Designed miniproteins, single chains. Designs and how they scored, part 102

Each design is a single chain, and the fold is of that chain. pLDDT is the mean over its residues in the fold that is shown.

## One batch from the design tools (miniprotein)

Design m3543
Fold by ESMFold2-Fast:
Parts: structure tokens; sequence; C-alpha cells
Structure m3543 (fold): chain A 62 residues (1-62)
């Protein structure tokens, strides 16, 4: 779960810095920051969406 939270935070940061970027571009930016592939970032976001609690979501958004 920790890596999934980090992926979510990096995607949110990338979206804030790049408001016109596509989903694929945001995944690539987050992937480069985390040292993983964009497909891994997408899987981590999917995992977080399916298994993350409201508390973990609040932690990411804080």
Amino acid sequence: MELAKRAAKEVLKAARENPSASEEELLKIAAEKLGISPSTVRRLLEYFAQHGSMEELAEVYA
C-alpha cells in the first residue's frame, strides 16, 4: 500500500504542475519520479482505488 500511496501523490502533483497533460503523460511523469514503469504506476493506482480506505485516501490528499 505504501508504494501505491506514493504513486497517487506523484500523479496528483504531476496533474497540478501539468493541467493540460494526458493521463498517459501524467503516468510517465510519476513513473520517472518513482523509478518504475508507467504501467506499474497504473496498476498501483488501480490497486489503491480498489483496496485503499478513506483514511489512506485522506493521507494522500493531505
Scores: mean pLDDT 75

Design m3544
Fold by ESMFold2-Fast:
Structure m3544 (fold): chain A 136 residues (1-136)
Amino acid sequence: SLEEYRKRIDELLDKLEKWAEENKDSTDPTVKIEGLWKIYQAVQEILHLLVEAYLDGVDKETILEMAEYAGKRLGKVAKILGVSKETLERILDIALKDFKKSYEELAKKRGLNPEEILKFIEEAYEVIRKTALEEL
């Protein structure tokens, strides 16, 4: 259901924000690298949830509102961790590239046109990217 997708996104982002607040003052470079990896993983999981919601028949406008919300919260996490705009942009771009490859294969297995899924992924991603970068 729509509420289940929203709840899963909130739970994911709540965990990420809690980790960021607990680690924001760390002087360990390994912790900073872990933060970037956690942002990367969160972007991939969010895109996965948005695609699942789309395939389950949730309307596009509602999914893009969820993307905007998720993007804003990802940008807040990046800000807490002191991630530069340039670094966040690179992590988001890598996450999209890896996600698109995975979903091209999934779309083919489901008998769906890969182009339709890729267009939706790119549209949802642009909303996430824009709103996340606006927080920095």
Scores: mean pLDDT 87

Design m3545
Fold by ESMFold2-Fast:
Structure m3545 (fold): chain A 90 residues (1-90)
Amino acid sequence: DALLEALRERIREVLREHGAVAARVEVVQEGDTLRIGVQALFAEPPSEETARAIAEEIAELLREAGYEVTELRVAVHGRMLLIGVVARRR
């Protein structure tokens, strides 16, 4: 799906711009529901400010793509950032 590929690439770009050295981005669509899982590795532990900025940018990308974000989970474990998003098509 071209839209899902574009979203994945834009999320990877956001992570790279914020200093991620490696990232895994999974985008899965089930009907009108979109699930996004992000695992990103940083050279040093990302700040809570950086984690929030990344999560907010991802949420904005989804809103621009016509989705409503229903769930957003963010966690930092050492040098790893974990983000889980559930969104529905508006």
Scores: mean pLDDT 86

Design m3546
Fold by ESMFold2-Fast:
Structure m3546 (fold): chain A 91 residues (1-91)
Amino acid sequence: APPSTADVSMDVPIKPGAAKDGDEVEVHVWVETEDGVGSPVVSLKGTVKDGKVSVSATVSAAAAPGPATAHAVASKDGEVVGEAEAATELR
């Protein structure tokens, strides 16, 4: 299949007490198609602000254009501190 891309922008809510505003967290972002094809993981760093971390990435998948789910997982010191998912579209 030709490569398709999604522009992903997500706010990842931080679990209460798991990180403080101003803390740096690592965020892993990927997409999965309805057919179960996963993209490579994009690794980003972000700063917690107002109980969330905001990330934006372009993700490429070896899949046809169409509906997909974007996933983001925030971690600090090896512990998961937040997660989010959102509907997206591969183009």
Scores: mean pLDDT 83

Design m3547
Fold by ESMFold2-Fast:
Structure m3547 (fold): chain A 80 residues (1-80)
Amino acid sequence: SELDELIARARELAADPSLSPRKRLIAETVVGLAETLRAAGRDDLAIEVLEEFFRNQDAPEEELEELLRRQAVRVGEALA
């Protein structure tokens, strides 16, 4: 499935030794958000979260962390 492929790609980034520890933690956080949404039956939102991350993956780490903060708020609202 599209979601399985996107999660697999994010997990590859989280395990990539050529990336900084901070960048790997960002990728791990995205996987965690996507798996939480999948568990809640929100595959649609999980795909959106992962696609937005990959569109911005080359951004500075500070911008990615801000993106993840905004995504976490959206996830919380969607699951409330």
Scores: mean pLDDT 87

Design m3548
Fold by ESMFold2-Fast:
Structure m3548 (fold): chain A 86 residues (1-86)
Amino acid sequence: GEAELQEIDALEADYQAAIAAAKSADELRAALEASLARYMELLKKSTDKEVILRLIGQVLRLIGDLFDLDLLEARGASLEEMKAAL
């Protein structure tokens, strides 16, 4: 319900703070992987359709972000460019 949606919003804020604080591509990857694990754990416990759909959206976004991080790092992108893509 609303409480679960608020928890998701709090996790998103934590994730954005971690991206902003990251000093390397490795720290960005660690932040993405940690956030993905937290969303996946919530998804396993959720029975509310609205919560499930929000969590699916966040999980898919983070999977895309991991792909983009790997692609940009392979292309020699700067940390600033990697952060901007997330």
Scores: mean pLDDT 88

Design m3549
Fold by ESMFold2-Fast:
Structure m3549 (fold): chain A 66 residues (1-66)
Amino acid sequence: SAELEELRKKAIELARKRGEELAKSLGADSFSVSEVDSLHLELVGTKGDEVFRKVYDLVEIMEELR
């Protein structure tokens, strides 16, 4: 439905914002937030020689926004 599509879009925006905030809080040198499938976004960041990853579940975020 259109309502579910709008909710998913808001969840994607919130996941991207959370990923950016987390990367900045960790002092990342660089980062990206990308859709890995229809229900998950992945943050990939670097700090010196370290790589960190975090997956955001869009279903969980949509439940928060309901």
Scores: mean pLDDT 87

Design m3550
Fold by ESMFold2-Fast:
Structure m3550 (fold): chain A 58 residues (1-58)
Amino acid sequence: VSEAFKEAAVRWIKSIDPKTVTEADLYSAQQLVDYLRANGMDKDPAVAEAIARLESLK
């Protein structure tokens, strides 16, 4: 997984608007999170913050 991909995924998850977010958006965000975790990137503070953001939207 590239650093650029990680940064783009984190940025997108953090940009999710709670007022307009759809179930499909949450599903896509979860897939990105699962992919980052599978590659050991969940130890990155930026990734951990994005995961916490996603959980707060559920």
Scores: mean pLDDT 79

Design m3551
Fold by ESMFold2-Fast:
Structure m3551 (fold): chain A 66 residues (1-66)
Amino acid sequence: EEAMREALEKAIDDVLKYNQGSPLLIEAAEAKKNGDKEKYEELFEKVLETVRRMQAGGRAGAAAIA
């Protein structure tokens, strides 16, 4: 989980630098840029939950996306 959190923080930092990413990551980057810690934590947790679901779903998760 910590590795996933670190990867997501890096992805959000990349969005801040390049202004490119999914709408959810862009919104999280905006919250971080504006110092809105509560909004940032909420959005971060939503992205982390999505990643956890994909990992937990394995092939089943991939099939649901296809």
Scores: mean pLDDT 67

Design m3552
Fold by ESMFold2-Fast:
Structure m3552 (fold): chain A 70 residues (1-70)
Amino acid sequence: VDEKLAKLALEAEEKALEEHKDENADAIALAARHQVAVGVLTGNKDIEIVGKDVDDMDKAAAEAKAALKK
């Protein structure tokens, strides 16, 4: 895993969200958070690109959510 994989995960999230906006918004946001959390929990720094702190994780989730509102 690396930066490209994390970015692809977010792009896939945005695409899935566009296809299933109403029913999957929460699941998609959770998936984005999970990707960051997996990086932290497993020690895989390729995924924890944006930081190690919980507030960075919330920020990443907020960015994914903002793409929804676009």
Scores: mean pLDDT 53

Design m3553
Fold by ESMFold2-Fast:
Structure m3553 (fold): chain A 116 residues (1-116)
Amino acid sequence: GEVYKLTDGRLEGRLDEDGMIEPTRATNLTFTTSDGKTYTLPDLRGTDELEAWLAKIAEDEGHPDVVLLAEFRRVSEREFEAVDAWLFIGAQDAYDAYLARLEAEGRPAFVVRPRG
């Protein structure tokens, strides 16, 4: 499996009515592996468009296990911006370890999976 790290672009979120962070806007997100392989996403609005793009990545790579993990920081009372993000393709163990680390550190995290 492969782990891609966010290297360019912007992912914005907001609190929903349940107090959870939801993505609202992604602007030219670029994810890169340590060996220089990249994924660049178009401008996307909301969770549905992001889930659809992850489904396309899963199809293109032939791996159903695609996960986007984002670490958010608060930028206003209800608005958030990702400080880091990772795209996991067939790398469930790495995803589990990264999520556990963010949760242990009390860092706000958001997880997106392909639309199923």
Scores: mean pLDDT 82

Design m3554
Fold by ESMFold2-Fast:
Structure m3554 (fold): chain A 87 residues (1-87)
Amino acid sequence: MEVEKRREQLRKEAEELENEAKKIYSDGQKRITELQKKRDEYLKNGDVEKAKKIAEEAQKFSDEMLTKINELYEKARKLREEIEKLE
């Protein structure tokens, strides 16, 4: 039946969005760790201004990443809600 096929399609689309969000988070955490190491290196060398700039870059990247992840999860949630309405 059309309803069952649509439910499976919506579930697959939601899973793909959720998997994309998880990948962005995983890749983003690696980048944040690299930026934190760079910040710590500058602090160890007494370069407080460069350390501050890297910290600001890391914060901006984190905020942009979380915004994108939230958008993907919101889109997936709406698809999940549509599945529930297909009863």
Scores: mean pLDDT 86

Design m3555
Fold by ESMFold2-Fast:
Order: sequence, then C-alpha cells, then structure tokens
Structure m3555 (fold): chain A 87 residues (1-87)
Amino acid sequence: SKKEEVLKLIEELAEKLKELLDEALQKRLDAMVETLKRLLETRSVEEVVNLLGAGLAWLISQIEDEERRREALELAQEFMKKLQEIV
C-alpha cells in the first residue's frame, strides 16, 4: 500500500539522518517519526508527507556543522522527492 511505502521511506531516511545528528537531535527525530507513524493510521499520505517536510526543515536547521547540515538537506530532498512521487 502507499502507506507501507511511505512508512518504509520515512524509516530509511531517519536511520540515514541519525548518522548526521547529535544525541539531542536524534531524540527529536525519533519523536517526530513516532508521531508521523501514528498520524499515518488516521491522516492522508499527503498530510503526513507535508508534516515530515516541515519537521525535517526545522530539524536540519538545528545542525550547527555546515557540511553535516548540507548532507542532511541533500538526503531529505532525495527522500522527499521519492515520497512526493508516491503521494
């Protein structure tokens, strides 16, 4: 289903992003993913993908290291493109 594909991509993105985040931001990402998983049960795929995009923008802006922030932005953009193709 579209929901299963979206969930898989969110989890893959989260695991890759954790490599670029400090412990505090990793906990924030985990909380965001848990919230999105619950919303995916009751909300449309489009709404969940939009909320993910907003959450990622905030999270990535908190990365102080310029190179890690750039890598995180590139990862997020790649996965958001894949997610938007599912809609």
Scores: mean pLDDT 88

Design m3556
Fold by ESMFold2-Fast:
Structure m3556 (fold): chain A 76 residues (1-76)
Amino acid sequence: MSVDQMVQNFRQQARGATPSQQRQLAYQTVSQVSSYPFDDQRRFLNDMFDVLTTQLPFDQAQQFWNDVVDHLSKRR
């Protein structure tokens, strides 16, 4: 499955989900994408953030985005 298809699946499932469910869904999708090239991972994250900002208040979308980025980068 392409990264674009994963983003579309995330968008459809996230539409009616709570922020907690969206976060869990995103972590699952991110785990699948982590085996792809870095450029594809960055594209997925940008598309996912765009979806979140259209469906959630900005503060919630930004907090969720920071959590996902921290999880992916695993920076100490």
Scores: mean pLDDT 67

Design m3557
Fold by ESMFold2-Fast:
Structure m3557 (fold): chain A 118 residues (1-118)
Amino acid sequence: DNEAIVEKLLKEIEKIVKLSEELKEELRNLILEALEKGMGASELTGLVGEFLGKKGIRLTQEQVNELYKKVKELVNEESSEEARRLYQEELVRNLETLAGDKETAEALRKRFEEALNK
């Protein structure tokens, strides 16, 4: 959920710089649009830094590095979860093709998950 990433990132930015409610709303819309366009962590960090700079808020190199680390963690976490979900869906489809039915594929997947919880 891109909105959840936006809210977490805004909270992290507020730890670095003080934001007015108006500036926070502008940043929320900017970050949401960037995430919907598939913008990567480096590009998103640059976009936020440039936006803040235009508003008279200049980040130090240390603050930029901290922001990049947080953006990378949040964006990569979501991408990793989606990649894991897509992998599981593809695995079920491949097992369904091999087994000839979806119920057999689902039963095999559940057995695999139970083995991993040991």
Scores: mean pLDDT 72

Design m3558
Fold by ESMFold2-Fast:
Structure m3558 (fold): chain A 107 residues (1-107)
Amino acid sequence: AALPGGGVFTGEEQARVDRDAELALKAIEEALKKYNNPEAQRVLDMAALPGKLGDAVRAQLATVYRLVKEAYDVSDEEAAKILYDKFMEGKTLAEIVREALERLRAK
């Protein structure tokens, strides 16, 4: 529940992280309904864990969601669709992050 070493998150900062994580989780869940990507299932399962590990995975998903949105310069809905498409392609979270970072550098 606590993230030591950082500043105190305001309610609006935490709400943004929670919203971004929820959008990413929804995209992963929708992809899993159509394609059984075991890496996507693992991410979903880990994000559902109670305590610090689940909190850390959700924070990572929020960061990945923002990274994809920034890298592709798209709306929240389109960023969620991009994540959905990447998981439908069988990509891991690490591969999605790498591709987004490469795209940002190419901008």
Scores: mean pLDDT 75

Design m3559
Fold by ESMFold2-Fast:
Structure m3559 (fold): chain A 95 residues (1-95)
Amino acid sequence: MKNTILLQVGELERMIRGMEWVKKTEPEDKATELAKEQALILLDSLRRSAEVYNDSKTLSLVEEAEEELKKSKTVDEILDVLRKLRDGLYDLYNS
């Protein structure tokens, strides 16, 4: 559902902005730890939402992001994963 995707994009954008701020104010190791923890919580929420709405396209994008996030070692890599997911969800909204 396009409205649900738009809400999910809003949540991702809010988290991306928060992580960009943490990256500027915290040491790299602490910023990476906080970013990864928050990203995993958000992705779990998005996955559960996609399952409830039977949105297989959103579910696929979230599962790809979860796997990339597990391999991420820096805040920049985590931000890249979230931005890629955001852009993918925007593409679904405009389809």
Scores: mean pLDDT 80

Design m3560
Fold by ESMFold2-Fast:
Structure m3560 (fold): chain A 110 residues (1-110)
Amino acid sequence: SDADWIKEQTKEMLQDLIAYYETIAATSTNPEAVAIAREQVAYLQEILSKIDSYTIEEILKELENIERRLREASDRIVAALDPAAAEEVRHAYELFLESLEKLIDTIKSL
């Protein structure tokens, strides 16, 4: 069903975002960037644990919240890092934002 596909794609997106933030938390020497990354991991893990109980409308609302939080987190992490590390994080965040926007638009078109 469309609902099963939406839940599967949402779980994959959340798992990829969690892995990305876990990498920042493991590799960054900046305590602020590590703290922000860990906060985002905790938030995304909570959402992931609830996906199977969500309606499609609730999934869309959560994806829109995740997109907003990703923008806010990217700005904070980029501001905390040196220019070279900030550029790498910015590029990865832009790719995730594009993927999230595409997923949201696809779900809305179903």
Scores: mean pLDDT 87

Design m3561
Fold by ESMFold2-Fast:
Structure m3561 (fold): chain A 112 residues (1-112)
Amino acid sequence: SMEELRETVARGRALFDAVRDSPVFRALFPEELRSLSAFLTHMGAEATRLSLETGISMEEAIDRVAAEYKARARAIAAQTPSVSEAELQAMLELIETAKRLLLLSLEELKKK
């Protein structure tokens, strides 16, 4: 729904702003991702590439990209003593929220 989309976008923006300057985010995304919109575009493009290269559905590609980002975030946190548990959890929540936003966008495209 539009209400669910609006609420999820607001949460995603708050999470993005909380983690954008973190060492975990910078290590995962060396490109200057300056907004939630840029982050969604980056993640969506990677999912699209994976779907086209492997033949899996867009839903499965989004799930796999999110899982890979989470695995990489955990690996970076494990190797970086300055990264707090709260910072890692915020990063994981951003990835999950981005996945939800991409899936909601995909469902809207299916209606057209």
Scores: mean pLDDT 85

Design m3562
Fold by ESMFold2-Fast:
Structure m3562 (fold): chain A 104 residues (1-104)
Amino acid sequence: MAKKEELKKKKEEIEELLDKLVEAIKNNDKKEIEEEKEKLAKVLGIEKSVIEKMVKALKGELSPEEIKELQKILERKMLPFARLAVEEGEEITEEEIKEAEARL
């Protein structure tokens, strides 16, 4: 299992990259979108195709079924960070983590 310090650093990197990606989409900056997609895929350990679907979801270009499938993939990858947040006393409950795990 990853060390708490490593997970905390990755969480901060993911949050920063997501903020940059959302801003790039808002500004229709294709170069920035591509660069942030590549960085986010590496940090999350997921394929660029999944990040591409996330960008399409943010633009409203995915079907409800595709959004649901994307959410399952992202929830699975984010579970370690949710557990870290509970350990650090953030407002994420054990019940919320169990509910997310039940959907996977």
Scores: mean pLDDT 68

Design m3563
Fold by ESMFold2-Fast:
Formats: C-alpha cells, sequence, structure tokens
Structure m3563 (fold): chain A 81 residues (1-81)
C-alpha cells in the first residue's frame, strides 16, 4: 500500500462518516441510549480526528506515522463499542 493510497482511503473514510453522521447518531441512540450514544459519538470524533492526521501524514510521505495513527483510530473506535 502506497502513501497516496493510504491518504485516499483515510480521506474517504472521514468523508463517509461526515456524510452519514446524523444516521450514525440515530443508530447509536437506538442501540445504546442517549448517554451511550454521546460517549460513542465522542469516541468516533476522536477516531475521525486521528484518521485526518493519518491522511496528512500519508500525504507528507510519512507512512509509518500514518499507519500508527490509523491503528490508534481503530483502537479508539473499538473501545467505544
Amino acid sequence: MSAEELAEITRRAVREYEENREAAREELERALGPEGAERAERALERAVELLRRAAEAAEAGDVETAIRLAREAVAVAEAAA
């Protein structure tokens, strides 16, 4: 996987989340209730921020940092589930 491919994948994931944010919030409220949904949304916001940083690192050619940040994003999202 090239740095360009990694940047494209991470940028696409961020965009898809932003486009579907309202639907994701409604689903989380149904599954977890309003307090659980708030906690999950905060964790998803952190994960998305890490993915944005991963995309920036990949665009700069820093594949190692990009992969580390992407893994952190997954860990944050999983911890919220």
Scores: mean pLDDT 77

Design m3564
Fold by ESMFold2-Fast:
Structure m3564 (fold): chain A 90 residues (1-90)
Amino acid sequence: SAFEIAQKVYEATRAGDLEAVRKAAEEGGLGEKSIEATLQAARAAQEGDLLSSLKYAEQVVRYAKEEGKERTGRAIAIALGTAGIEGAKK
């Protein structure tokens, strides 16, 4: 489900495991552009760069929509945004 994929992306992003983020996005059926945007958002979230994380998360939604995976892309974007906000609280 989109929720299960989003949960995996959230946990991997919080753990700093970019390979696990990639695998979760691939499992969700995202294409190369959406996967790359997801990795960029996860990196920014880990670095505490909330604004860049949110910009890349929005790009995930746009690319996933083009790929016919809008629901999964939106769920992943919410997970990435949540991880970014939590990372920025330090």
Scores: mean pLDDT 85

Design m3565
Fold by ESMFold2-Fast:
Structure m3565 (fold): chain A 77 residues (1-77)
Amino acid sequence: MDEVRKAAVAKLQAGLRAREAEARAIAERLEALGRPSREEVAAALEELLALALAAQPMTPEERAVLEELVALNLAEL
């Protein structure tokens, strides 16, 4: 629950830090759009999650929590 989410977010941050140049390139592409669409934001978030998962081992539960957080953030757009 909250503990799993905390661990998942920490691993997400560690994974993105390990792939910092690629994560920055994704963020810069999104920012360059000025007014990104929901679909463009979704694609960028999915790329960032994939980078973090490739760099940082996560449990299935931690991965599911991050996927749910991405989906919730997209639903608010």
Scores: mean pLDDT 78

Design m3566
Fold by ESMFold2-Fast:
Structure m3566 (fold): chain A 91 residues (1-91)
Amino acid sequence: DRDAELRAWAAAVVARPPLDPLAVLDDLIAFARALGVEDAVRRLERLRAKLEAGESQFAPEELETLERALIALNAVASGLIDAAQARELIA
């Protein structure tokens, strides 16, 4: 069951201490890819590239995608929503 696999993976990710912002973004990019939300993947990859380059200014859409992806990942990890609901939330 792909939804059960996604939930187990998300729970493992959320259980890790978020010590590195780039590592958190890598996890969110993997999550968006697993859900097949290409627009979210591209926005998160751009945000990651800006962070890696030491940029401090981000578009509101990039920050909104980051926030929605974090909420969706935590909700999937907690069993509150399924993959289809997570996909709709980050779209």
Scores: mean pLDDT 81

Design m3567
Fold by ESMFold2-Fast:
Structure m3567 (fold): chain A 80 residues (1-80)
Amino acid sequence: SYLTEEPDREKLREAMERAEEALKKGDLEGAVEAAARMADADPRLAPFLVSIAVYRSFGDEEGAKEAIRRAIEAAKKLLE
């Protein structure tokens, strides 16, 4: 098989739901952790982790939350 690491759709859905819940609670650290698990489940989401890390490095919490929301929307499309 040319694909050595197959996307884990169940893990992606679980991590996505966890990220949405953390954002609803205002738990930025929990949302970032969940977004990292989303990228572990599907590496196509790794660019969103870079965006989140950049915003956090500047102390831009609203930018980080927006990047996490974009990652969640991308994950929803990958699960369709």
Scores: mean pLDDT 82

Design m3568
Fold by ESMFold2-Fast:
Structure m3568 (fold): chain A 58 residues (1-58)
Amino acid sequence: SSEDLALKKGESRPDGLLSAEEVKEIPMSEDALKQALAEIEKNGGIGAGELISLEKNS
């Protein structure tokens, strides 16, 4: 579609933050999942780098 730029800007997550539903699709430890979901609830999303850090620490 020619509206790819509008679709990217219309994405539910600003600056590529992951949503709770996206995080639930990623296999990870229970501790990392709980921390990621808590971060999403606080900030409305979680960065991919933050998610990777949680998985490595858990």
Scores: mean pLDDT 66

Design m3569
Fold by ESMFold2-Fast:
Structure m3569 (fold): chain A 87 residues (1-87)
Amino acid sequence: MSEKELLEKTIVAAERLAKEAEKDEKNKEKVFSFISTKGKEISDKLKKMGKQYQPLADKADDLSTKFQKEAEKAQKEKEKQEQLALS
């Protein structure tokens, strides 16, 4: 009960963080990466707890997948920019 509530509140907090990060282009890639990591951890944990948690795990996995792709795109672009700055 309490753990399940905490996990759901964490998902809501992550969505709010993403909304705030969209206003700060410098940090949105970091925030998206953080959300992706947390979503993956939550999804993996829920799947290990049993099939009855599959719907919540699927929601967390969907969140993780969406922000993983966004973070990867933003991170690769940033890495190219940083490599250019070094040379």
Scores: mean pLDDT 73

Design m3570
Fold by ESMFold2-Fast:
Structure m3570 (fold): chain A 87 residues (1-87)
Amino acid sequence: SAAEEALERLRELLERETDPFVRTAIEVGLAGLEEALATGDVFPLELALGMLGIALGVAKVAGDEESARRLEEAIEALDRALAELEA
């Protein structure tokens, strides 16, 4: 499932990530997905996606292409999970 793939992908990204800003954003995304799966309420995941979108905007303005790329990977995985949970 997209949700299971997102959990695995975010955990893999978190294991490789050394930047505290990107780590915190991925941890927020993972927590939002885990809460949505536990409660059946997609709102925690929607909120987490909004926060990651802000983090991505900050990385892009800063010219941090590596952080932006990793945040885009996390957002894409979470967006697919949200679509599955709303189906």
Scores: mean pLDDT 86

Design m3571
Fold by ESMFold2-Fast:
Structure m3571 (fold): chain A 92 residues (1-92)
Amino acid sequence: MSKAKEEVQKLFDEAIKAAEKQGDEKTAELIRQAKDFYLDALETGNVIKYTTGNLLMAGAYVEARLRGNEELAELIEKAQKEVTKIVKEAFS
């Protein structure tokens, strides 16, 4: 659904902006890649794209934590939970 795609896009853009503000370009890049895979999954229904997006978001969370950016890691975790909820509802 277009609304699900718009909500997911907004959540990812917020997380990317937060990572960029912290100067964490590695985490920002992982989130950008995850965004592309999630949007592709929502458009095509491709579960492999969705799974790849989840792995990239997990990588972003770990990267933020390893850099000591606990606030950013917490934001990534919240974004991933909300995105997962939206995607599950869209695929149901």
Scores: mean pLDDT 82

Design m3572
Fold by ESMFold2-Fast:
Structure m3572 (fold): chain A 95 residues (1-95)
Amino acid sequence: MQLKLSGGQKGFIRGLLSKMLTGLRGVLEELRQTTDPKEQQRLLEDIKQTLGIMVNLLSYIAPESVVQQLKEKVDNIQTLEQAEDVLDDLESVLS
């Protein structure tokens, strides 16, 4: 279910999503530099959780079909490369 928002509220959400994308790019780079398997798993789960929140926020400003595809991709993230693919898709949708 998607709630109807004003143009100003949609702009605010888009700004938040853009900031979150920038933050997640930093976490992905931290994950690339990490050699501890436990820390790698923690960072990947943090990225996955944040992407889930972002896709939920995206549901207020994007078509349901796009949101559903991204939710399925997020649920299936098991690697850094899969997480990066979802970030790239989110950047494309926000452009």
Scores: mean pLDDT 81

Design m3573
Fold by ESMFold2-Fast:
Structure m3573 (fold): chain A 68 residues (1-68)
Amino acid sequence: IPEEKIFAILEKLEPYLDPELYEILRDALEKAIKNKNYEAVIRVLETLLKYAPEELKPEIQKLIEELE
């Protein structure tokens, strides 16, 4: 799992997320990555995609495709 890329995307999205939601999604990603649970990582990225501005959506979508 490209941990560096995943957390870089999460960091870019921080200003677009509620702080409580950001912490929940960060914790979920950390647990999914630690457990090598690709399905859980994809699920969190799909959630991030819903909140992302149009400019960041292609980067998130490409990362989801890399994990499938």
Scores: mean pLDDT 81

Design m3574
Fold by ESMFold2-Fast:
Structure m3574 (fold): chain A 100 residues (1-100)
Amino acid sequence: SKEKLEKAKKIAYNALDEIKRIVDELVTDPEVRKEINQIIDEAYKKIDTAKSIDEIRKVFDEAVQKIVEILEKNGQLEAIKKVSEVYFKAREEIDKIEEE
């Protein structure tokens, strides 16, 4: 339904906002921070145009995977832990919407 789609988008936006805050707090390298913020901005745009919960999941999963890969390359273990916690919580919330 349209209502379920809007709820899923809100969860994804809130999760991306939290991931941005984590990155801005913990990632001191401005180039790494910029690269990750570009991925987040792109994910926002793709979620805005998403027409299904499956599309939101795909965009969110791909964005988080790219962010984690960048953080791993830069030895950002604490940021990976916090980003993963946000991701799994948000993903569980999105999955629950589809079950209703």
Scores: mean pLDDT 89

Design m3575
Fold by ESMFold2-Fast:
Structure m3575 (fold): chain A 110 residues (1-110)
Amino acid sequence: SMAPLSREQARQLAEEFARLVIESKDNPVDRQIVSKSLDLAAKTLEDLGGSKETVDLIRQASKIVRSGGDVQKAADLILQAAEKSDNPDAFGRALLLGLTAYQMMKLAED
């Protein structure tokens, strides 16, 4: 089994996801890929027993990205979820899975 992720590792994963959100601003295809990755992260966090508050923050970030909204606001919500997380391992694992899905979807795009 993998060692549990630390709070610092979970924060770094949130910062990486926030960066991808900001970089997606002017690319509608990348916004959809980022949004799907955030939806997977939120669902995984929920399945791992993450708090409703942190799950809802990630889902709200996904909705903003998908709708063409303010990417800075979406990024800030992801960072807020990291700060509010009571289980850094579950949160970090959920984000890691989302980031992995992002990389796979980007590799598959034409």
Scores: mean pLDDT 89

